# Ledger of designs, part 2: designed miniproteins, single chains, continued (3)

Each design is a single chain, and the fold is of that chain. pLDDT is the mean over its residues in the fold that is shown.

## One batch from the design tools (miniprotein)

Design m8038
Fold by ESMFold2-Fast:
Structure m8038 (fold): chain A 82 residues (1-82)
Amino acid sequence: SGFEQAVEDGRRLIELMRRHGASEEALRLLEEAVRYAKEAGEAYEKGDLEKAEEYYKKAVQLAREAVELDPEAARAAAEEVE
């Protein structure tokens, strides 16, 4: 599912950004984003599509904030495919 993929992608991004020197604050925002993505998936499984969309939008916003906070680490992570 899209939510499972978002959680997996988020966890990988956290690891890559950490390896490229991301700040603890950026990593914390990404961990919150992954948590919201997981909650979105749980809401989707319960049939609450409105809550699923709300939580997923929050996950995307938090991930964007993390990238804006640490753009060099985010760019390095995006360019380095392991």
Scores: mean pLDDT 83

Design m8039
Fold by ESMFold2-Fast:
Structure m8039 (fold): chain A 77 residues (1-77)
Amino acid sequence: SLLDELRKLQRTGTSAARVAAAVLLARLEGNELILRIALHEAKQDPEAEALAREVLELAERGDWEGALRLIRKQAEK
């Protein structure tokens, strides 16, 4: 499932991919506190911030698979 893939990326990805996965997972679960924490962590790394922004834009358009693909691509760097 999308949730299971995001949880794996949050644990096993690069630092930017892990942060972006945490942001997308928090958004998908509707956890406002965790989303705020993850967005704060993203702001500490320009690469993570850029990835989190793109991922959230895709999610807002309903493109959850596109968001997941973008995180996977970053994790492969």
Scores: mean pLDDT 81

Design m8040
Fold by ESMFold2-Fast:
Formats: C-alpha cells, sequence, structure tokens
Structure m8040 (fold): chain A 96 residues (1-96)
C-alpha cells in the first residue's frame, strides 16, 4: 500500500540520516513518520516524503538526485514513492 511504501521510505531515510550524522534530516523524517502513523497518508504527505527522499539522495550524490527528480515529475505519486524508497535503500546499502 502507499502507506506501507511511505513508512518504508521514511524509515530508510532515518537510517541513512544516522549514517550521514544528519540530525536535522533524522528529526524531520521521524516527525513525518509519526504524522503518517497518527493521521495516515495524504497526497501532500506522500509528496513531502518524496521530497525528503530526494534531499537524502542529494546529500550522497547530486547527480543521482537530479536523475531521480526528472523521473518523479512524470510518475504517479505511488510510483514516485516506490522509486524514491528503492533509490534510498540502494544508497544506504552502499554507505553501510
Amino acid sequence: SIQDDVIDLLQTVIDLSKQLNDQDMQRYSQSLLDSVKKNGVTKSIAQTAIGVGRRALNKVDSGVANDVSKVFDTQTIDDAVRSARDKVKSVLQKVR
């Protein structure tokens, strides 16, 4: 479901932010995750989660973030969330 994909994306961003020692990204991602668990997923929350994922990717490689941004502009929100999740997971595996 979109809610499970958003939760998975945000949890992966939190894990990546810990590896990068980015406390601001960790805090924002945790707050958004808490909001999703309490209020569910809206289009606005899903778009914010995609933006957080994109920002996390940009911290590691701006080229990857730019390529992902071009794809997100043409995708459905559901596809964009899954794409962001998969890219953040791929990056997290490389920095561990």
Scores: mean pLDDT 78

Design m8042
Fold by ESMFold2-Fast:
Structure m8042 (fold): chain A 66 residues (1-66)
Amino acid sequence: SDEEIARLAEEAARAFKAGDLERAKEYARQAGELSGNPEAAERAIEAIERGDAEAFQRALVEMLTA
């Protein structure tokens, strides 16, 4: 559901802000699977690994609007 995708995206953002990169990547992957946009999830994961907050936020928005 859209609500579940939004929840997972919020959890990914919280984990990233807290420095829990593994948890952030896990939530981003789950959001991508539910939204049917695994490419956006991959971009989010790559952004998390680089510490690129702007690219990460862009990828989360893409999953929410897919």
Scores: mean pLDDT 84

Design m8043
Fold by ESMFold2-Fast:
Structure m8043 (fold): chain A 65 residues (1-65)
Amino acid sequence: GAGASALADALKSKPATDEDELGELAKAALSGLSAAEADAAVTALMECLLKSGSVAGGASCVSSL
């Protein structure tokens, strides 16, 4: 959805090496979205991160959604 695309674009434009940077980028990318779209995007990112076991793997997973 639109939220997942916004997160993927944000992660692509600035490589997040820290969890803090990842959270900050995610919040910035989601700030223009509705609460429902933001929640869906965060859930998708969390599932991808948990499944991949790494930030890079999670970002790649989200970008394919």
Scores: mean pLDDT 68

Design m8044
Fold by ESMFold2-Fast:
Structure m8044 (fold): chain A 68 residues (1-68)
Amino acid sequence: MEELIEELAKRIKEETGLSEEKAREAARILVKYKPKSVEEGAHYLMYLTGLSREDALKAAEIGLELLK
Protein backbone atom coordinates (compact mmCIF):
# COMPACT_ATOMS: atom_id res chain seq x y z
CA MET A 1 0.00 0.00 0.00
CA GLU A 2 2.59 2.61 1.09
CA GLU A 3 5.03 1.47 -1.63
CA LEU A 4 2.33 1.95 -4.29
CA ILE A 5 1.61 5.49 -3.04
CA GLU A 6 5.34 6.36 -3.10
CA GLU A 7 5.80 4.99 -6.65
CA LEU A 8 2.70 6.82 -7.90
CA ALA A 9 3.77 10.06 -6.16
CA LYS A 10 7.24 9.83 -7.76
CA ARG A 11 5.76 9.49 -11.27
CA ILE A 12 3.26 12.31 -10.69
CA LYS A 13 6.11 14.57 -9.52
CA GLU A 14 8.22 13.70 -12.61
CA GLU A 15 5.35 14.31 -15.08
CA THR A 16 3.74 17.43 -13.52
CA GLY A 17 6.54 19.18 -11.61
CA LEU A 18 4.40 19.24 -8.45
CA SER A 19 6.09 19.24 -5.04
CA GLU A 20 6.70 15.88 -3.33
CA GLU A 21 3.98 16.65 -0.75
CA LYS A 22 1.38 17.56 -3.40
CA ALA A 23 2.29 14.49 -5.48
CA ARG A 24 1.84 12.25 -2.41
CA GLU A 25 -1.52 13.89 -1.62
CA ALA A 26 -2.69 13.22 -5.20
CA ALA A 27 -1.39 9.62 -5.06
CA ARG A 28 -3.26 8.94 -1.78
CA ILE A 29 -6.54 10.22 -3.27
CA LEU A 30 -6.14 8.11 -6.43
CA VAL A 31 -5.38 4.96 -4.37
CA LYS A 32 -8.30 5.63 -1.96
CA TYR A 33 -11.00 6.42 -4.56
CA LYS A 34 -9.73 4.20 -7.44
CA PRO A 35 -11.29 6.29 -10.24
CA LYS A 36 -12.48 4.36 -13.31
CA SER A 37 -11.63 7.16 -15.75
CA VAL A 38 -9.08 9.97 -16.14
CA GLU A 39 -11.93 12.52 -15.96
CA GLU A 40 -13.29 11.02 -12.71
CA GLY A 41 -9.80 11.00 -11.16
CA ALA A 42 -9.13 14.58 -12.27
CA HIS A 43 -12.46 15.66 -10.74
CA TYR A 44 -11.52 14.14 -7.35
CA LEU A 45 -8.06 15.74 -7.46
CA MET A 46 -9.38 19.20 -8.39
CA TYR A 47 -12.08 19.08 -5.70
CA LEU A 48 -9.99 17.58 -2.86
CA THR A 49 -6.49 19.01 -3.51
CA GLY A 50 -7.11 22.18 -5.55
CA LEU A 51 -4.88 21.03 -8.42
CA SER A 52 -5.30 22.72 -11.79
CA ARG A 53 -7.30 20.80 -14.41
CA GLU A 54 -4.11 20.16 -16.43
CA ASP A 55 -2.13 18.76 -13.45
CA ALA A 56 -5.17 16.80 -12.20
CA LEU A 57 -5.71 15.17 -15.62
CA LYS A 58 -2.04 14.19 -15.87
CA ALA A 59 -1.95 12.78 -12.32
CA ALA A 60 -5.19 10.81 -12.93
CA GLU A 61 -3.78 9.38 -16.19
CA ILE A 62 -0.67 8.12 -14.35
CA GLY A 63 -2.85 6.74 -11.53
CA LEU A 64 -5.02 4.75 -13.94
CA GLU A 65 -1.92 3.23 -15.59
CA LEU A 66 -0.51 2.05 -12.22
CA LEU A 67 -3.80 1.09 -10.48
CA LYS A 68 -5.15 -0.99 -13.37
Scores: mean pLDDT 81

Design m8045
Fold by ESMFold2-Fast:
Structure m8045 (fold): chain A 60 residues (1-60)
Amino acid sequence: MEKAIEEMSKYTSKEEAEKIAEAFLNGDTEEAAKLIREVGKRKGTDAAQEISKALIDAKQ
C-alpha cells in the first residue's frame, strides 16, 4: 500500500492519499469512491483514474 500512497500523492496531498487508502483497506468502498471523485473535481478525471489504478495495482 505504501507504493499506492506514493503514486496517489502525485495527484493529491499525501494526507488525502492516505485517507483514500485507509477507506479502501477498511472496505469503505463508498467513502473511497467519494474521496476519489473529489480529487477528480479538483484535478480532473485523469487524476481520479490514476488514483483508482494505483489502488487496484496495490491489491496485487
Scores: mean pLDDT 80

Design m8046
Fold by ESMFold2-Fast:
Structure m8046 (fold): chain A 55 residues (1-55)
Amino acid sequence: SDELDLAIRRGVERVAALPPEEQTVENVTEILVEAGVPRELAERMAKAIVAARRA
């Protein structure tokens, strides 16, 4: 949905503003959830983002 796509965009933009040492799975998950991403999806995305960036 357009709403979910917008939430993902905003969450990812906020994560990109974090210093690498703060890009933990827990921090990224909470930022995505606060942006409007459902928790289960946010947790999966956080794991993928952190793995891809290697902290």
Scores: mean pLDDT 82

Design m8048
Fold by ESMFold2-Fast:
Structure m8048 (fold): chain A 66 residues (1-66)
Amino acid sequence: EDGKEAVENARKAIRKAEEYIKAGDLELAKVYLDKARESAKAAEKKGLKEEAEEILKKVKELEEKI
């Protein structure tokens, strides 16, 4: 997986998690937050450390809401 693709996958997963949090589906929200976290870790391993850290910060903020 390309680092840029991993960043985009993480951002899409974050958007899905936000939608599920708003809908009250906390189980699916957690699934998409987990996907975002794994994609962010993949991006970090590819050298996109700053983007990965920004994504992980958003994941933590959303986890605090569920």
Scores: mean pLDDT 84

Design m8049
Fold by ESMFold2-Fast:
Structure m8049 (fold): chain A 118 residues (1-118)
Amino acid sequence: MDYEKAIELFEETIKRDPNDAEAWLRLGVAYYELGKYDKAIEYYQKAIELENGKSAAAYANLGRAYLEQGKYDKAIEYYEKALELDPNNPYAWENLGEAYNKQGKYEKAKEYFKLAEE
């Protein structure tokens, strides 16, 4: 996927409609895929603000970006927010398990990995 072209497209979209939460979310994903986690976090937070805190996808992507930065407490916080909005997301359960596993909380990690399989 050409993430540089995706960035140009979504930057043009938000210049025309700065309240397009999906465009901010997709811009964040493109920066995440380029390894630019600080920019991805900034744009995911903007998407959350525009959706009044009701974007499960943006919270899950925030958690993933913080996980990549080694900020496991923040990753856990945002995966829990994503699951409060969408408890049937198996990827968020699996990622929450990974975050606990990286903190050395292996018993909690096992519980969340089991939930991801249900």
Scores: mean pLDDT 84

Design m8050
Fold by ESMFold2-Fast:
Structure m8050 (fold): chain A 109 residues (1-109)
Amino acid sequence: MMATVDAALRITLEDGADAEEAARLAEEAIRETAAREGVEAKVQTRVDAARGVVSVAVTLTAESYERAKETALRAARAALEALREAGIRVRSATLTLVAEGEAPEVHEF
């Protein structure tokens, strides 16, 4: 049976950063990472431009919890790297992982 992990990446941008461009780049990097690793991903992005916050919710379906978790962590790092390469400054980022039967995990970047 496949494992499903709900990953929530919350990115807080520095003042004056383009939140819509940040959301686009983060979503693209996450989708590309999941596709490269053969993991099914459903991605939903929300932008709070006034607060400089980008929230990316990703539902990952993989052969195991460990595989889905590793893909989520790599996808989050790829998103942050894409923002850095684009010159978009990030104040903080947090990845929250939730899966049935597993303790919630929080990773700060």
Scores: mean pLDDT 87

Design m8051
Fold by ESMFold2-Fast:
Structure m8051 (fold): chain A 56 residues (1-56)
Amino acid sequence: TAAVEAALNRGGAAIGAGDYDAAIEILREGLRAHPDSAALRGGLARAEALRAGKPP
């Protein structure tokens, strides 16, 4: 849905800014609203890995 894409875009923008905490929060909130979204789960996993110092 457009809401899933909006959450992914906002999360991606936060990652691009180096704000991984904001990205994780945005993607977790999106996933709470859309718990079956593989795209949001993937985005969250990537943001968490980047915060932990692992390359994407």
Scores: mean pLDDT 81

Design m8052
Fold by ESMFold2-Fast:
Structure m8052 (fold): chain A 93 residues (1-93)
Amino acid sequence: MYELAARAGELAARAGVLAARAAETQRALNLGIAGALKGIGALFDAESRIVSAEEAARTAAEAAELALEAAEESGNEEGKKLAEEAIELAKSV
């Protein structure tokens, strides 16, 4: 049982890391990046097991979607790819 909670937490954390990397590649665009950073902050503040991991994953997906919008507006293909990967990882939780 604890192994499933730990795995969900790992996937949520990885989604957050990829969203952060997408945000970093678009440092000049603060509007979409602010959303991505907020989602990652929620991952760090998650304190309980399965329910918090699912909430964190959902928040990371929302942050990654905002990072994707920023990447598309700036024409940053690397940022777009990283944001798409973060969204897929969050959905895997």
Scores: mean pLDDT 61

Design m8053
Fold by ESMFold2-Fast:
Structure m8053 (fold): chain A 84 residues (1-84)
Amino acid sequence: MEEILKKIEEIEEKIKKLLEELKEKLPEEEVKKLELELEILRGLLLIVLGVEKVTGEPLEDLYKKILKKYEELLKKLEELLKKS
């Protein structure tokens, strides 16, 4: 579990750096949409963390699903940076 959360944190840092680079290359509206996608993923992560605290049960499958969503967003940003 801790390892999955650490991977999510590392990917989020990479996403934030790519968003800063994309601010110089993409229209403001497109960057705002990508920032919103990151904020939605952060919201989902916080909800899952809250549910785990209330239930006491590890929600590993949900964390893995969220990790995959973060990886998909990172790949999308890397592809946009290569095209711009």
Scores: mean pLDDT 82

Design m8054
Fold by ESMFold2-Fast:
Structure m8054 (fold): chain A 60 residues (1-60)
Amino acid sequence: GKEVQYSDQQTADRQALLKAVNELLKKYTSEEVGEIVDKLIAEGRSLSEIAKKLTELAKK
C-alpha cells in the first residue's frame, strides 16, 4: 500500500476541527460555522488555528 506519512499533527488537527465544529453547532448555525471556517482558511490559518478559534467560540 501507499504509506504517505501525513504528519500525525494533520490527523490530530482534523479530529480537533471536527470536534470543535460539532460543539460550535450547539450554539451557532451550520451556515455561521461554515462562514467562520471559510474565512479562516482564506486567511491562511492552519487547521489547528481554526480548531482553536472554533473551540474558543464554543466555550463562550
Scores: mean pLDDT 73

Design m8055
Fold by ESMFold2-Fast:
Structure m8055 (fold): chain A 68 residues (1-68)
Amino acid sequence: SLEEEYKRNAEGAIKAAKEGLETLDLTPEQRKQAEEFIKNAEEALKNGDYRTALKYAAKAVQILNDAA
């Protein structure tokens, strides 16, 4: 289902973002923004809002890609 796709993609993006926080050399501003988006993504996942979870997870990944 589409919702299962959003859930899987959100979980994957959150995992990738967390790995980026551990491995990348980030500014304090980049780290704070990425952590806030990860927090929002995880909260949306808990609420079953997989589409919103993916949106926030993607924003976190974008910040980390800009840092790489």
Scores: mean pLDDT 86

Design m8056
Fold by ESMFold2-Fast:
Structure m8056 (fold): chain A 77 residues (1-77)
Amino acid sequence: MAELEAAVEAHVARVRALLAAAGASPEVAARVAELIREAARYEEVEGDEERARELAEEAERLIRESVSAEALAAALA
């Protein structure tokens, strides 16, 4: 559990850094972080793969709506 939580938080930190570089608001970054944590919990703890997928898709949608593809590409460069 603790090891999984550490891995999830490391992933969240990387995603939040990317979103900040792309110009996403702190509110968007926080919501994406929540969705990532919930998706990991449903997949790894609850065994609810369908719900985990739905949460991951919602996070991806929020990112697409909140930052441009150009800003994301620039942040990755």
Scores: mean pLDDT 78

Design m8057
Fold by ESMFold2-Fast:
Structure m8057 (fold): chain A 60 residues (1-60)
Amino acid sequence: SSARKERLQRVLEILRENKAHYDALLADPSLSEEAKAWIQKAREGVEKNIALIEEELAKL
């Protein structure tokens, strides 16, 4: 469905923006190791979600 594809593409754009935001945060040398670990875990979650959305788009 074209409507489903468009919705998944918008979700993918948001997830890519979130990943870029976490990458920018991780570049901050003032981050505590605890904060860095939490942000890295959040970033990994976003990457997994990107892969899942890309798989769903490939099936359309």
Scores: mean pLDDT 88

Design m8058
Fold by ESMFold2-Fast:
Structure m8058 (fold): chain A 96 residues (1-96)
Amino acid sequence: MTPFEFLENLANSYYKKGDFDKAIKYWEKIIDLAKKYEGENSPEVARAYLNLGKAYYKKGKFDQALEWYEKALESARKAGDTELEKEAQEFIEKVK
């Protein structure tokens, strides 16, 4: 398990428990670390943006969810992660 996988599992654990504020906090921390160590165009950054959008969606903050999904789409494209790109597009269409 990488340090990122550990933090991702922790963030997802809070998300599953319905603690979306803590999930958001950990995903924001993951973004900062992923940008620093993996680069801004990494799949780790794209995945973290997607999960931030999901957490905002669960809080009913659909405009913020859309904004993060659009950032996830751009980052996934730059990272070459076609699966994350597709997932981000599907969530964008769902909240429009």
Scores: mean pLDDT 84

Design m8059
Fold by ESMFold2-Fast:
Structure m8059 (fold): chain A 59 residues (1-59)
Amino acid sequence: FEELEKKGDEYDKKGNYKEAARWYTQAAVEAADRGDLPRAQELGRKAVEAFKKYIEKKK
């Protein structure tokens, strides 16, 4: 799931918050599937923050 987080970070850095949120969400799901709940929660927060930036930019 680290590669998925890395993709999210790349899109977030480029200002593509919608794609960043999608990749962080996938990373969070993969982390949860592996039983890494602390990482899944962190990645879930990153996804929410990226999606919030996406909504704010659209407004």
Scores: mean pLDDT 80

Design m8060
Fold by ESMFold2-Fast:
Structure m8060 (fold): chain A 64 residues (1-64)
Amino acid sequence: GAGALEVLLEAGVPRSLALAAVHDLVTHDLSDEEKLEALRNTLLAAGVSEEEAERYARRALEAL
């Protein structure tokens, strides 16, 4: 949902990448572990540090 998008934008993920990531997460039948991994990978691809990517991925998952 909208909360996950806002968390990704707060982390510095570009809006287009954040929108695509949230869309993929809500349209596919993924486990919470798979969602967390996808969110972490999106954050890392956007240049977020590994430690911050873990924190923001968990916050985004909780906001889904």
Scores: mean pLDDT 82

Design m8061
Fold by ESMFold2-Fast:
Structure m8061 (fold): chain A 64 residues (1-64)
Amino acid sequence: SEIEERARELAAKYAKRPLTPEELAALKERLERLKNGFENVGFDEELALKMAEMILETELLYEP
């Protein structure tokens, strides 16, 4: 799945530690929900995915 691969890439690039399988599954679910939310308000698929990734990047960078 593209969403699964993107979640793995975000975790590898921005997470300060390796994520557990449970944390990775939660990250994937949140990425998909955010992408769908942006698509529903009129963003195209590519831009919706990029916006969702930027939000999760920020969350991962600021996680204690």
Scores: mean pLDDT 83

Design m8062
Fold by ESMFold2-Fast:
Structure m8062 (fold): chain A 61 residues (1-61)
Amino acid sequence: DEEFLEKLEKRIEELDEEIEKLEKELEKNPDDKELWLELEELEGIKALLEAVLSYLKRKTA
């Protein structure tokens, strides 16, 4: 429902903020493998949540 969709959108927005912070840290430490792995993991989680959100939006139309 609408409230659940808003909650998902907020979580995606939070992930965007976390990704942006990691990208800035990677600009300082471009050879840090742990930061690259963390960025990849957060991007993967965001992609999954965006897929769920897209599915739910199609179902409510």
Scores: mean pLDDT 82

Design m8063
Fold by ESMFold2-Fast:
Structure m8063 (fold): chain A 62 residues (1-62)
Amino acid sequence: SSSRVKELQERIKELEARIKQLMDELKNAPNDIQTISKLIGEILRLMGEIYQLELEIKRLLS
């Protein structure tokens, strides 16, 4: 439904904003492999969530 597509698009925007925050944290992070790995892991997880939401939108528009 159009309402569901809108809901998924809003969720993607929220996740993109969170990724931007984490990218800014990564830019200012100490040169510590554990901290860097944690931040990268969180970014990748959120990117995966966005990918799943994009697939759901594609299914709804098919």
Scores: mean pLDDT 88

Design m8064
Fold by ESMFold2-Fast:
Structure m8064 (fold): chain A 76 residues (1-76)
Amino acid sequence: MTAAELLAAGNAYAQAGDIASAIALYKQAAAIGDAASQATAYVNLAVIYAALGDAASAAAYLAKAAALNPALAAAA
């Protein structure tokens, strides 16, 4: 399974409302992906944690994304 496949699966679970599965898949994508896939996974994790009200986790993931690709952090 590629990072792109994990991101796509995570997006599908998030859209279905299965947030726990979405988080798990985004974390897996971040673990195996290249810098671009890792940055995308971190942005998606930041968005989910912000929606859950966990501002600290959201900020931490956004900072990780910004370190890999500042343009993705600006778009989030």
Scores: mean pLDDT 80

Design m8065
Fold by ESMFold2-Fast:
Structure m8065 (fold): chain A 90 residues (1-90)
Amino acid sequence: MEEVKKRIDELLKKIEEALKNGDVQQAISLAQELFDFMREAKVPEDLMRETFARIKKLFEEAKKKMTPEQREALDRTIQALEDYLERYLA
């Protein structure tokens, strides 16, 4: 579990760095990679939900400085991850 949490924190940091650099596509790819990792590692529901909330917060904060097209891409990604979370945890 500690190694899993370290990997989650590492990927979240990379997502934040990509968003700060304006690299929306890299941030989206990293968020998808993080969710795939959590699914394969069979992380607890609470940790999955907490990680999703952290990703959503990072995306919402980043959207304030982005173009309409970039905001739409992030919104679509948030929705896709939320739909995945609901199906995975149902």
Scores: mean pLDDT 82

Design m8066
Fold by ESMFold2-Fast:
Structure m8066 (fold): chain A 65 residues (1-65)
Amino acid sequence: GGRSGVETARRELKRAAEEGDVERVKQIYDGSLQLAKIAKELGDEESAKLAEEVAEEAKKAIEEL
């Protein structure tokens, strides 16, 4: 995925967490893990790192909800 995809996921995660939407946070977590894997396979290390950061933020948000 492109750089805009990771930025969109991070924005949506923040919104979903603020709204208490656990289902959406879980979807973003799973999607971010898949995006990180694909980015690594394509050699896009920066996008992979950003996607892993979003996944970690989503995991923490789920534990607080």
Scores: mean pLDDT 79

Design m8067
Fold by ESMFold2-Fast:
Structure m8067 (fold): chain A 61 residues (1-61)
Amino acid sequence: NYDIEIGEIKLEEKDYLAAAKIYENVLKKDPDNKKAWELLAEAYEKLGDYEKAEEYRKKAE
């Protein structure tokens, strides 16, 4: 998934807000994408939003 790759580049650049937006957009189109939920959780963990990170990790399971 091209959008997942762009999001991972944003995580490497430490642009966690851009990464989160990309994964949120992926999940709007494909809510069953467990990889996108996992990466969204990582982005929010890096942003310090641990409550959202835990919520999104549960979606990845």
Scores: mean pLDDT 83

Design m8068
Fold by ESMFold2-Fast:
Structure m8068 (fold): chain A 61 residues (1-61)
Amino acid sequence: MSEEELWREVDRALALMELAIAKLAYKRGMPLEEVKQWLEDIAERFPHVREEAEKLLEEMK
């Protein structure tokens, strides 16, 4: 694995962890509007997890 490949995998793992935390925050009562803004921020910072973030947004409606 190249260094670039390794860091891409690390970024994806961190992004997926943050998505899981956002989902838990929503289940614990965080307002939908704040969670939506957070998920859009994650997708902007980590474009490679945008599809997962969009699916979570649809599930939260």
Scores: mean pLDDT 78

Design m8069
Fold by ESMFold2-Fast:
Structure m8069 (fold): chain A 62 residues (1-62)
Amino acid sequence: AVSRLTPEEFAILLLLGAGFSHAEIGRKLGISPATVSRHVRRILRKLGLSSREEAAELARSL
């Protein structure tokens, strides 16, 4: 459930739903694209999702 996400992870989830790339998200949040990728993997694990595309779709439904 999205309630298990930290505020930073939730912000990344919403930016994925808005169509931003990992590089764009990193620029917006002041972190590296590699750090964004690491957070995305953790978000997917917490939400039981298998892909970034599924996470973006979920975010758009919020």
Scores: mean pLDDT 82

Design m8070
Fold by ESMFold2-Fast:
Structure m8070 (fold): chain A 96 residues (1-96)
Amino acid sequence: MEEIEELAARAKAGDREAYQRLVAITVGEAIAMIGAEIDVELGVPGARERLIEEARALIAAATAALEVAKARGDEEDAALYEKLIEKARERLEEAE
């Protein structure tokens, strides 16, 4: 399994540290995608390709975090991750 999937499995089993690490990864990917989006606006070479990669990474991380939030009954966290996935998919479509 991928690192993200392993963290999600552990978090679903009640490992709080695994969930915190998964949240940190998801936040990091969201920041990276925003950075790439800014670089695209500034015309940085290769920025569009980076945006595609970072959007895909955010979708993977946020999807795993969403599954954990749903398993825990955390509706607010689940709604947040669903919004992150939607934004990342929109950016991916625009960049392709």
Scores: mean pLDDT 84

Design m8071
Fold by ESMFold2-Fast:
Structure m8071 (fold): chain A 80 residues (1-80)
Amino acid sequence: SRPVGSTTDNAALADSVVTRIRQAYAAAGRELSANEREILAIAAEAMKTSDHAKSGEILQLMMEAIAAGEAPAAFRERIA
């Protein structure tokens, strides 16, 4: 997509995604691991400073990293 969004909109999107993932884990009776929490933090910070298209890409990579049990360092390399 090519719509223009503000940095504030990207920050709100990042916070919303983190909240939904935490809620999903809580509903499943599970706690986020230290690695999963770090990946969420890395993704949220990157999304806040990125264009709308890059924010969507970072979100996709974050979801894949969490599902794969990827190390936070490897995730940082993938979004750079």
Scores: mean pLDDT 74

Design m8072
Fold by ESMFold2-Fast:
Structure m8072 (fold): chain A 68 residues (1-68)
Amino acid sequence: PVQTKKEEQIKGLEDKLKILIEELKENGVSDEGLENAIKSLEEVKKTSEPEEQELIDKAIEELEKLKK
């Protein structure tokens, strides 16, 4: 028995982060735009649950890879 609502919320965040990364890849965002997105995610991470923080960390890593 798991808390389905919490799992759905975490999955929803993961999906939203994947969509954000794909949109940034498709639109060819500037390095400045990537830095701004990373900073925004770092701020959200400060008020997030530990499981959400892990997903945000992975999204930040993916955005940093796009910069390279």
Scores: mean pLDDT 76

Design m8073
Fold by ESMFold2-Fast:
Structure m8073 (fold): chain A 111 residues (1-111)
Amino acid sequence: SEVEEHLKRVEENIKRMEEALERGDLGAASRALTEAIQEAYELMKLDPEKGKEYLDKVVELAKRLIERARQLGRAPELFGRPDMSPDEAAEEALKFIEQTVEELRAEVEAR
C-alpha cells in the first residue's frame, strides 16, 4: 500500500541518519534528515497519526544532528551559515526545523 511504502521509506531514512551520526558523517545524516522529513510529511497526508509519530522521531534525530554539529564546530558549514558562530548556526538550524515541522503539520490540518 502507499502508506506501507512511505512508512518503509521514512524508517529506512531514520536508520540511515542514525548510522551516519554513529560514523560522524554529518553530511550524510543531513541528507537522510531531508528525505525523512519529506517521507514523514507524505505519510502524514495519508495517515496523520502515524505520520506525526514518525515526524516527532525525525525531529529528535534532527536535534541530535544539530547538537553534534555544534559540538564539532561544523554547524556553520553544515547548515549554510558561514557568517555565524557554531552556537548561532545551531540555534538557527533548530528554529528552522521547528518552524518547518509546524508549517507541515498546519498544511495537513488545513486539508
Scores: mean pLDDT 85

Design m8074
Fold by ESMFold2-Fast:
Structure m8074 (fold): chain A 65 residues (1-65)
Amino acid sequence: SKSEIAREIAEITGLSQATVTRILDYYDLSVKQAELLLTAVKMKALRGERIGKAELTRIASLLRS
């Protein structure tokens, strides 16, 4: 579910689940698009990259486009 995806993104990024949920809702991401966002977040975390609100918002915007 989108709630579970938002929780996992929040845990990886250190952002609040409420902030992640607002980003998903603002860009009206489907479950599949939200899963792609989670995959991108996981891949960046594995590379040691810190994902803040701005970077998460950028990726979400690209997935909506």
Scores: mean pLDDT 86

